# Designs tried in a protein design run: designed miniproteins, single chains. Part 5

Each design is a single chain, and the fold is of that chain. pLDDT is the mean over its residues in the fold that is shown.

## One batch from the design tools (miniprotein)

Design m150
Fold by ESMFold2-Fast:
Structure m150 (fold): chain A 57 residues (1-57)
Amino acid sequence: GPLAEAAREARRREGQVLRDYIEGKLTPEEAKKRVDEAIREVAERYGVTPEQVRAAL
């Protein structure tokens, strides 16, 4: 369902942010901001709340 699809997309986006962070492309603050933005965008796209997406991760 939409929440499961949102959680899968959020996990993929978090993985990309983590790779960029490990490669030294992002500060910890920038990495956190990108993850928060990805969760928000994914939640909006799938019609769920950011809190629901975070709980499913």
Scores: mean pLDDT 87

Design m151
Fold by ESMFold2-Fast:
Structure m151 (fold): chain A 60 residues (1-60)
Amino acid sequence: VELSPEQEKLVEELRAAIKAGDNEKARQLSEKLYQKLLEEGYTEEEARDVLMRAGVEAAS
């Protein structure tokens, strides 16, 4: 999966929010990243893989 520079920036910001314990910001960034990936033609599975690599749990 090739990420755009904007998507890479969102992944970096998401990782920073997770490390800081900012769950609300991490949730908002994960939602934004997920939607952008789907808009660019990635599957839901591929989008979830990107989020998991950033440290987001896929459920609950």
Scores: mean pLDDT 74

Design m152
Fold by ESMFold2-Fast:
Structure m152 (fold): chain A 80 residues (1-80)
Amino acid sequence: SKKELGKKTLESALAGLRELDPEFAEQVEKIIESTDDVEKFVEELNKLARERLKTLTPLQAIVLSMLVAAVSFAIELIKE
């Protein structure tokens, strides 16, 4: 199901974020807990990610961008 795929994707993406940047991962988890609106969640996540990307190496920035995209995709699947 879309919900199960979304849950698995979210768990994997959050695990990756915790390994790369545990502080950023905690901030993302707080946004997930506090926001019921998928569009608002994606906007807040992208704003947070843009600021964090400025502090990372190019390779770390690519990996974080991929993981953030996976989180957005997962939440969309779960909350559609």
Scores: mean pLDDT 83

Design m153
Fold by ESMFold2-Fast:
Structure m153 (fold): chain A 64 residues (1-64)
Amino acid sequence: TEEFAKETIEELKKSVEALKKKSDEEVGKKLEEALKYGEEMAKKDPTLAGGEALEKMNKVYEES
């Protein structure tokens, strides 16, 4: 579970970095905040972070 959360966050980091290269500064900041949220949740509860962080970040990615 903890390893799963870490892998999920790392994969999302790569997706965020790729999108930031194609997006303006505002979108980049929004994605950075979503990533920080996911990392913070993973520290508090790795079990929930995997699902919640993924969903939250995917929504930001799709909106962008």
Scores: mean pLDDT 66

Design m154
Fold by ESMFold2-Fast:
Structure m154 (fold): chain A 90 residues (1-90)
Amino acid sequence: SEVEREAKEAIEKVKEYLKQGKFEEAKKLALELLDKAEELIREGRLEEAEVYIEAAEEIAKMMREAGAPKELILEIEIRIGLLRILKALQ
């Protein structure tokens, strides 16, 4: 699907950001995926929302492995937790 393609492309872009130490850019891209996931949850498109949530989880993992500041990772993880709760309530 286009959602799966976009998620994969975002992960590849984050890999390049992390090689350059661009942790803020990696965070912003993860949060953009989570914004799209929230919109999909509101539309009842829960399976597609999960693709973006899982991609953001992978980004947070890659950021941690790359030594990104804990505060940036925490911001992503809080948003993921909130969206998983919202998804479960649908």
Scores: mean pLDDT 91

Design m155
Fold by ESMFold2-Fast:
Formats: sequence, C-alpha cells, structure tokens
Structure m155 (fold): chain A 73 residues (1-73)
Amino acid sequence: PSQEELDAEVLSALAEIYLAIAKMGAERGVPQEELEKTLEKIRELYRQAEKTGNKKAVEDVRRAVEEAEEILK
C-alpha cells in the first residue's frame, strides 16, 4: 500500500482505539473532563482523515466522533 493508504488505515484504527477508551471510561465512571479529552483526540483524527482525502477513513473516523459524542450526552 502507499503511505497515504497506510496513514488512512492508521487513522481509522486510532479512532477505533480512542472510541473504545471512551466507552470503557464512561462505563467505569471516569471524570467527564477525561472523556472530553478523548473525544478531542478523535476530532483531531477526523481533521487528519479529511486531509488524506480517503473517503473510508473520513467515514470511519466521523462515525467514531458521533458515537463518542453520544456517550458524552
């Protein structure tokens, strides 16, 4: 794969990891400020995914943002 494709795959994987951290944190009752920091990391990954132009990575990371925002409601 090209470096661009690898970067896109890494962004998708990192978003999944941070989303899992947010889900586990919410279940364990970590402070909301910590969950908000995790959400901000996912949002940063979304900005990076948009720069790659990889539609799958953008969609994957966007879904992670939406799920993390739902957890914080």
Scores: mean pLDDT 83

Design m156
Fold by ESMFold2-Fast:
Structure m156 (fold): chain A 90 residues (1-90)
Amino acid sequence: SVEELRERAEKAIQELKSTDPEVILKATREVIDIIDELISRGHLEEAKEVAEKALQAFYEASKHPDFDVRLAAAIGAIAAAVSLKVIESL
């Protein structure tokens, strides 16, 4: 259901605030999977909202003093930006 996808997205976006680069990368994969599932079900507005929230979380993580956290955030930001561009093309 859309509500279950929203709850999973909220949890994954909170995990993007982790100080562990591995947690950030795992949460990034989860967020992208949720965006893809929302797109496949025709929930384009919610897919866009999740991608925009994730991109904001990655932007905040890019300010972190740890290089590996910033690197994980940069990888996630690119993935979220690509997802937004895909949604725009639909």
Scores: mean pLDDT 86

Design m157
Fold by ESMFold2-Fast:
Structure m157 (fold): chain A 100 residues (1-100)
Amino acid sequence: SLEEAKKKLIEIARKLLEIAMELLKLEEDKEKLLKYIALALRAIGLEFDARNAKTIEELKKLAEEAIELAKEILELSEDEEIKEKAKEVLEEAKELLKKL
């Protein structure tokens, strides 16, 4: 249960990082670039924290952070393909939170 939840949250964090990195590749607006860099760093931190989590309560907080991060990607992105990927990860994070 705990180990499976950790693995799933690490997977979610990696997907969020991949999405944030895709947003960075073609962005020319400096303000949006800085926001996308911040999202990428939060995803990296989320994976690190998930690997080191020792309790279900820690994983719940991290799953809530993953939900927030996915929502922010959805709000900032203008690309429909990126939005669909972010929606999928958002639903995965919500389902994980329900199981914790």
Scores: mean pLDDT 87

Design m158
Fold by ESMFold2-Fast:
Order: sequence, then structure tokens, then C-alpha cells
Structure m158 (fold): chain A 57 residues (1-57)
Amino acid sequence: KPVLSKAAEDAAKRAAIEALAAGRTSVSPEEVREEALRAGLSQEDVDAATEEVARAL
């Protein structure tokens, strides 16, 4: 799915930044999901963000 909500995109990017700050070179789908849930996103947006990160990595 080529279109993400702004919130889902931001959650995916934030998870990647947090992982890099922790010294990791990759982000797991679970980490993306946790960041999106903490941001208060819907399950649909959480799943979309997780899939997008998985495709990019």
C-alpha cells in the first residue's frame, strides 16, 4: 500500500530514529508497532507503519 497517513509515517520514522539512537542499525516491526501505539494511533495506522518499514528495510 503506497499511501500512509502522516501519523503512521511519523511513527515509523520515530521508531527508526530511536533504534539508531540506541546503537542499532535496523528496526524491528515490533518496535515500530510499540512506538505507534504509544503515540495513540489506530490499529490500522500501526499495521500500515509496520508494513512500510518492513518494505523499506
Scores: mean pLDDT 67

Design m159
Fold by ESMFold2-Fast:
Structure m159 (fold): chain A 58 residues (1-58)
Amino acid sequence: GTLVRALKDFTAVLPDSLAVKKGDKLEVLEEVNDDFVKARSVSTGETGLVPKAALEPV
């Protein structure tokens, strides 16, 4: 998948959300809709939904 970096902290607010911190690296696994991707944390291996607006390509 595509490697991305978190632009800001994101708190898990939905049942399937992934909490991330600014600077975290993630792999995009699937585009779920226009606002969210399913991603995997490179550091923890955890997966969940993350807002596209909180991510940038690395």
Scores: mean pLDDT 79

Design m160
Fold by ESMFold2-Fast:
Structure m160 (fold): chain A 69 residues (1-69)
Amino acid sequence: MEIVIRGADRVPDEAITARLGLRPGDTFDEGVLPLAEAALRATGLFESVRVTAEPTPDGVRIVVEVTER
């Protein structure tokens, strides 16, 4: 799978992916999306968090959209 992060300016992408519990190349399970959103919200670093999945011909793209505080 592919992971795309949008809106992260000060927080490193590695910190976000570590909180998600996901890595590029991992097997996707749709049940992970609400857990990923909850984990990012729990950090208190973001005003808004949305994690969605976009199907692609080669698998899935995970889109993480955040607004930093």
Scores: mean pLDDT 72

Design m161
Fold by ESMFold2-Fast:
Structure m161 (fold): chain A 66 residues (1-66)
Amino acid sequence: EREEGLRKLGAESIKKLVEAGMDEEVAKQTIQSLVDWALERNMPLEVAKQMLEEVTRLLIEEQKAK
């Protein structure tokens, strides 16, 4: 249940990063690593969602700065 929810949040973050101009493979590797890290630590879905949203925001800003 938590794993599936976190994987869905990860897929949403990947889509946002690709839409912002990030390479799809780089976005997948980055977000999948964060999702796996959160799952390994049994992180609550709400906390993991906030983490993924913040990292996604920072990566989008980096893409716009180029």
Scores: mean pLDDT 79

Design m162
Fold by ESMFold2-Fast:
Structure m162 (fold): chain A 82 residues (1-82)
Amino acid sequence: AVREVLRATADELARLAEGFSLEQEATVALALMGLSILIRYGGSPAEAAAVLRRGADALAAAGADEAAAVLRAAAAELEALA
């Protein structure tokens, strides 16, 4: 469940990468690295959701609002699993 949500989120972020600015692309890459670490090491749904919300805030600050919305949706889905 947690790993499946994180994998689906990573795939959706990768799809949104087309048309991003360099700063938005770098921020997405950092978010994808964080998702990869969570998938690899595991974690509680609550811990994963907290990491995703921080990533969403960073993406929104970079102007990548659609990518931020993807992370927020994934965080809400993980919170529902807790």
Scores: mean pLDDT 78

Design m163
Fold by ESMFold2-Fast:
Structure m163 (fold): chain A 72 residues (1-72)
Amino acid sequence: MAELEAREAALFAAAATLDDATRQEIHDAVGGILAEAAARAATIADEEARLQLGLEAAERALAAGEALIAAA
């Protein structure tokens, strides 16, 4: 978690320096990944499996946001 939290903080700080349109694209991409993971998690009864899916989704969302910032 500490690594993901640090990456999220860095992503947020970097995104704050971008224009509104680029920040919106990052927000939409990250939100889409997280929303898909949340919908998937809702169908899973196993708490450990839901937690693992959530962590993997957070990492994918951060990677997607980082890639969009690098491309901007």
Scores: mean pLDDT 76

Design m164
Fold by ESMFold2-Fast:
Structure m164 (fold): chain A 114 residues (1-114)
Amino acid sequence: VEELRRLVERLEELHQEIKKAIENGDYDKALELAREAHYLVSRAVVLLEQIDPDDPLARRIRELHGRFSVLLREAERLKAEGKPKDEIKKVLNELHDVFSEILELLREAVERLQ
């Protein structure tokens, strides 16, 4: 529970930093922070599944993590191909929205384990 709580605290910090990086047009920083968030969400899901392998909340977070992975890959591809900043920003905003959903579910999981 304590490790999961610390992961959620770091993810909340990353969520705010990613939003700020997107708003500032710093897409390199946004992608770097998003990769860290992707890794930490994966760790949080593993911890939830160790507590309850059949937790529907862990399953939902895994589904959202899959969408996050696709959006992260798309944003990296668009940047590598030199696509317009507006296209990159759109994908990063969608990624941030998915991350917001993941955080709400993780907060619910932490509260349930109290």
Scores: mean pLDDT 87

Design m165
Fold by ESMFold2-Fast:
Structure m165 (fold): chain A 79 residues (1-79)
Amino acid sequence: EAERYLVKAVKLILDKASEIDDEIANLMRKLAQAVAEGNEEEAIKYAEELSKLVGADPKTREEIIELVRKAAEAYKAAK
């Protein structure tokens, strides 16, 4: 269920989004690619940058990172 975790993470990020749409879109593309490659380190890095950019509180940031980590792990395990 890698896709489900990624979708939940993306929703949390977008729920916090404001006027920084182009930068958010670019980081989201990088996040999706890292998850698809099963690269947990890069996926978490982009999730942290996105959470910071949208001004997510620490609890929401941790939730986003955890969902992204699970997505990357699930995708890697499926290969």
Scores: mean pLDDT 76

Design m167
Fold by ESMFold2-Fast:
Structure m167 (fold): chain A 64 residues (1-64)
Amino acid sequence: SMRAEYAARIRAALARRGLPALAEESLQQLADTAAEFGLDDAEIERIAAQIGRGLEAGRNPPRA
């Protein structure tokens, strides 16, 4: 399915950046959204970059 393909692409983009794997539920939600909007590889890379920045920013304040 398209959702499974997007989940694989998101996982690969995160791995390329050295980021940890997402929880299954979070990965599924992102893959579903990406499939609905028909995101390309550049947008998938932007999502991975944003996740990386979110992890860095969340390191200091333990709860938002």
Scores: mean pLDDT 76

Design m168
Fold by ESMFold2-Fast:
Structure m168 (fold): chain A 97 residues (1-97)
Amino acid sequence: MDEERERLTQKLEESIDKLEKAAKEGNVEQVRKYAKEIVDTVRRLAELGDFPAVVKAMERLEKLAKESKNPEIQKILREAVREISDILHEASRRYRA
């Protein structure tokens, strides 16, 4: 579990770094690709109970959405943030009494 969590956290950081670069370059297709990869990685981390990593990823994506001047990139990032929020809500419902 811990080794998988560390590996997923590393992958998440790399995907966010690539997303930030793609967003800065205005590369919509790469932003879509990395946003999807981040959401998939976040879903696995949430299943493992690593909520701090999930929250941090959501905060970074929200900041990037606010800083982006490209409307399509802003939309993709906001959709990803909402999907991560839904994942957190679902995980919370599963693990709360």
Scores: mean pLDDT 83

Design m169
Fold by ESMFold2-Fast:
Structure m169 (fold): chain A 56 residues (1-56)
Amino acid sequence: SEIARKVAVLAARILVLKAELDFMESLGKLSPEEIEEIRREIKELEEELRRLEAEE
């Protein structure tokens, strides 16, 4: 279904973003505020994923 496809794509995007955050954080180039902003973005995407799953 269209929803299942969107769920898969969004899940992959979340995984990539989490990996990118971990990498950037390991380089020490992000401020605490920038880290929290990216974490918030990840949370918002995860909430969107949960919403799409609920639309079944």
Scores: mean pLDDT 81

Design m170
Fold by ESMFold2-Fast:
Structure m170 (fold): chain A 60 residues (1-60)
Amino acid sequence: SPEELERLAREIAEELAQKHGATSVEVRVEDGVLHVRVTGPNSAEIAGEALRRALEKAAA
């Protein structure tokens, strides 16, 4: 579900942000499209990894 996907992506992104020193995390799901925005150090890698892991977990 969109709500579950958003929750998973947010949890993963926030965990990675804490470990890798990102400044902020914003996660949204609109009409089945997952949107992840991360700012600060390692932001691109954190956003990509969170997106990938959330989609893999939601598909399982």
Scores: mean pLDDT 81

Design m171
Fold by ESMFold2-Fast:
Structure m171 (fold): chain A 70 residues (1-70)
Amino acid sequence: SKVEEVLADPEKRKKLLELTRETLERIDAAKSPEEALEIIEETIEELKREFGVSEEDATLLFLEAVEELE
């Protein structure tokens, strides 16, 4: 799957983790739940562009990266 391809590639995995870390920092600084959701939506769209994946796969990649960074 595309998700497995991204996670198996060290360069792509690094970029995923960097982008997700930046997103989590932005969420922590968000002033409202609505702003936090907008940040998440922007991140999913960026992951779709960066890795050429569907919205569903981008969401799975984001969740995997969040779990890794906890």
Scores: mean pLDDT 86

Design m172
Fold by ESMFold2-Fast:
Structure m172 (fold): chain A 70 residues (1-70)
Amino acid sequence: SSEEEKEAEEAIKRIVELLEKTLEGKLSPDELREEVLKIYEELEKKYGKEFAEKVLERANERASELIEKR
């Protein structure tokens, strides 16, 4: 649904921002892991495990593109 796509895109954006902060030294790897797990658990509770896993895959793809452009 449109709502699922909006929440997916918002979650991807949040995860990418957390990854960028970690790369800048503003967030530790442990804090990154904790915050990403919170996002994952929220998505899993609302839309199920498969949806949450796909959001993480998309966030990793987007983060990889941003690292390559640095």
Scores: mean pLDDT 83

Design m173
Fold by ESMFold2-Fast:
Structure m173 (fold): chain A 80 residues (1-80)
Amino acid sequence: DVEEKLEQLKELGKKAVEAAKAGNYEEAGKQLAEMQRLYLELRGNEEALRIGVQTGREVAAALDEEGQAKLEQAALQALS
């Protein structure tokens, strides 16, 4: 169900933003990795893209350059 997956994507995004704001890069990275996996199932869905873009903006606003680099590394590690 696309609707159920979109709600899951929103919840993952909220958790990722909260973890990033708390400086918990490992948790934020894991949530973003799970969003990426779910987003691949929702490929071509405009609402899924909007949720991803909004999450990315909120995460970027919460972190400096060093924090963004640490989050990127954590997310890539969680995807492996």
Scores: mean pLDDT 83

Design m174
Fold by ESMFold2-Fast:
Structure m174 (fold): chain A 75 residues (1-75)
Amino acid sequence: KEREEILKRLNELVRKVAEMRAAGLSDEQIREILRKEGYPDSEIDRAMALLWTAEQLRKIGDEVDAEIAARRKAA
């Protein structure tokens, strides 16, 4: 199914972006590599946005946990 193909491709791309960021590559270098591998800019941007959203949700979670801990200590 078209949806399954899109999700599979997107998951593979998100994994590649995450691996390259973990290796210390910049967003610009990652885009250049993926573009050379034949990924369209629209898919690269979407994968990066999804990874960024996951990173932001993790950061927000950490901040919320820290605030809850601080409030418990202040009570």
Scores: mean pLDDT 76

Design m175
Fold by ESMFold2-Fast:
Structure m175 (fold): chain A 78 residues (1-78)
Amino acid sequence: SLLEEAERLAREGTELHQKGLEAKAAGDNETAAKLYEEAARKYEEAARLYEEAGAPAERVAGLRLAAIGDRIEAELLK
């Protein structure tokens, strides 16, 4: 279902975000930026599918904000 796909993408985004944090802590800014950009894409797709599935607006907004944050972090590491 759309909801199950959205949940999977949100989990993948969170995992990528955590890997990005680990890469940044290790000083690997290039890898961190790529991981944050990939996390942002997963969060954006999850938000779209949650919205289509009729999920609460707060969940959709939260994922979109997470994506924006990761894109900002990625840009700052360049």
Scores: mean pLDDT 92

Design m176
Fold by ESMFold2-Fast:
Structure m176 (fold): chain A 73 residues (1-73)
Amino acid sequence: MRELSEEEKKALEEAAGEYVAKADKAAVEEKDYKKAAEYARKAAEAAEKLGIEDAAEQLRGLAKLAEEKAKEA
């Protein structure tokens, strides 16, 4: 773990926000839980790199739940 530059933080924050929005759309609108899980995992990775562990853990949990729902489809 090292300090990120201001520009790197901004890029990761934007990427995390986009992945969260895409995961939500896939789960709620498209009912594509496999796609939702993929985006949630990418969002969690970005949050982890930003050092926001609570958000990263929550997003990893959402990805796991989405993967479980995808197995039922």
Scores: mean pLDDT 79

Design m177
Fold by ESMFold2-Fast:
Structure m177 (fold): chain A 60 residues (1-60)
Amino acid sequence: SSLFELVNKAVMEVASEMKDKIDEVRKLYPDDTDPVRLQATVDFLERMIKAIEEAKKAYE
């Protein structure tokens, strides 16, 4: 449905923006940021994006 597609697109856009922002902060403040937690968050966002893509393919 169009609503489902719109929501998924919005979630993917936000997740991508958050990932980019986290990467930027990690590069600028390596000593002040927990690199393990940041990497885990990035990995989670990437898995979320892939899960949404796969769910869309399975539903189509």
Scores: mean pLDDT 70

Design m178
Fold by ESMFold2-Fast:
Structure m178 (fold): chain A 66 residues (1-66)
Amino acid sequence: MSEEQKEALKRALEEHIDRLMEDFGIPESARERLLERLKEAVEEAEDAREFGERAYEAALEVKEES
């Protein structure tokens, strides 16, 4: 995944974080933690598919901790 693609994904996450939280049932108290975990998933992913897998795992982990 290119630097430009990573930047675009991070921006999309910031723009859509509220919808992601509602869709996954994550409480507002965990918002910043979720966003941090999702941005980490962007940096660690090799491609968009891996990002999706890592992002889903991160969201479930944050939800379990909340």
Scores: mean pLDDT 81

Design m179
Fold by ESMFold2-Fast:
Structure m179 (fold): chain A 66 residues (1-66)
Amino acid sequence: SSARLLDNMNLAAEAYKARKAAGLSQRELAEIAGLSQSTVSNWENARALPDDEQAAKLRAAIEKLK
């Protein structure tokens, strides 16, 4: 749905901000989230959006950075 798409776009932006605030590289965030660095890079370059499973992993990683 459009709402889910918007939520996943907002999550990708929030993850970028959290990563930069924590001083982490794309690779380091990916390792914490259990994702590939290329996946994180694609989100930050607006080439892809997280699916529901990836979004859950990304949210868990952001919570670990707080």
Scores: mean pLDDT 82

Design m180
Fold by ESMFold2-Fast:
Structure m180 (fold): chain A 57 residues (1-57)
Amino acid sequence: MEAADRAALAAALAAMERHGEDDLETIRQSVRDALRAAGASEAEVERVTAGIRLAPK
């Protein structure tokens, strides 16, 4: 991944760790906000959010 993609993913993972896995909808919202703040496109935000829902983490 390029530097921008890695920064966006790192921000998303940090948001997930802060909120824990109590509520997937809350995590998805936090990830969307973190990715948008990091400059990710809406398409990337949607892709990462879908991946988080299906990811084993």
Scores: mean pLDDT 63

Design m182
Fold by ESMFold2-Fast:
Structure m182 (fold): chain A 71 residues (1-71)
Amino acid sequence: SADEFLEKGKKYLEEGKYEQAISYYRKAIELDPNNAEAYYNLGLAYRKLKATDVADRYFQKALELDPNLPL
């Protein structure tokens, strides 16, 4: 499920495995395109990789889906 991919992505993010985290967050979005948390966590992972412009686009998408996200 999308939630399973989201949780696996979070695990890789915690381990500092940002590219693996991104892969699982993308899979979560494929199953649930309105998953604001997956877009937010993509932003976090890309920020860790210093891809700031990419991160900002994902944070913007997350806020569009859920304006109450703690960003």
Scores: mean pLDDT 86

Design m183
Fold by ESMFold2-Fast:
Structure m183 (fold): chain A 80 residues (1-80)
Amino acid sequence: SDEKKIELAQELQKLQLEVNEILDETKGKDKEIVELAKEAKELLNRAMDALEEGDIEKAEELLEEVKKLVREMKERLKKL
């Protein structure tokens, strides 16, 4: 549905902003955060492609994987 696409697009945008914020805070100096951010950005791009194709299920699965990576980035940030 269009409502679900809008919801997923908003969540993906929010996660993209969070990834960029964490990268900016570390100034790209932590290798683990940089690698997690790279993986998250690849999954974000794939999730956006899935939304454009109308594959809602795949977009939701990829969104959950990005959420896991963002949580890992935040936990690492707390230890720096």
Scores: mean pLDDT 87

Design m184
Fold by ESMFold2-Fast:
Structure m184 (fold): chain A 69 residues (1-69)
Amino acid sequence: SASEYAKLGEEYRKKKEYEKAIEYYKKALVELQNAPQDVVEKYGLKADFKSYDLSLVGELVQNLDKLSK
């Protein structure tokens, strides 16, 4: 799931394994993009991704942008 990929990306980022961190961050974003906007809004991160919230999504996007440059 997107929440699992985001957490793996964060763990690899903390270990300074940036290549793997980017890989898992991209997988998390792809998972989120594949979900219809209505599903993300209604059931999204809060229904099935209890451990993944909007603050983690924001940090994920920022980390991906920094590491991909």
Scores: mean pLDDT 60

Design m186
Fold by ESMFold2-Fast:
Structure m186 (fold): chain A 120 residues (1-120)
Amino acid sequence: SRTAEQARLGDELLRDPERGVKILKERLEKATTPEQIRDILLTALGAAVSRLTPEQQRELEARMAEIDAEIEKLRKENPSLPDEVFDALRAARMAKTAAELSGDPELVELANKAIEKIKK
């Protein structure tokens, strides 16, 4: 199941971060839908958030409000795009911010690659 696969990837990211990120990168290359990209990014976000201090978690929450405002602006400028595209972009920006705060360059690279794949 998707839930079991996400749990296994979360465990791999905690046990062997280098291998876990490699698996996420391989899955991102094979992803063909915004929903698949979002699921990969939510797994990456969960791993990054688990490494944050309480102060960094508060900073992430503040940045999430800014990300939500940016996504709503993009929705208004691109009304023909499906909601799943904006959900994937939101997840990518959140994952990138959490990875930057946790000091994980591999997850930052994954999030940047996902943003490029979502855009075109």
Scores: mean pLDDT 79

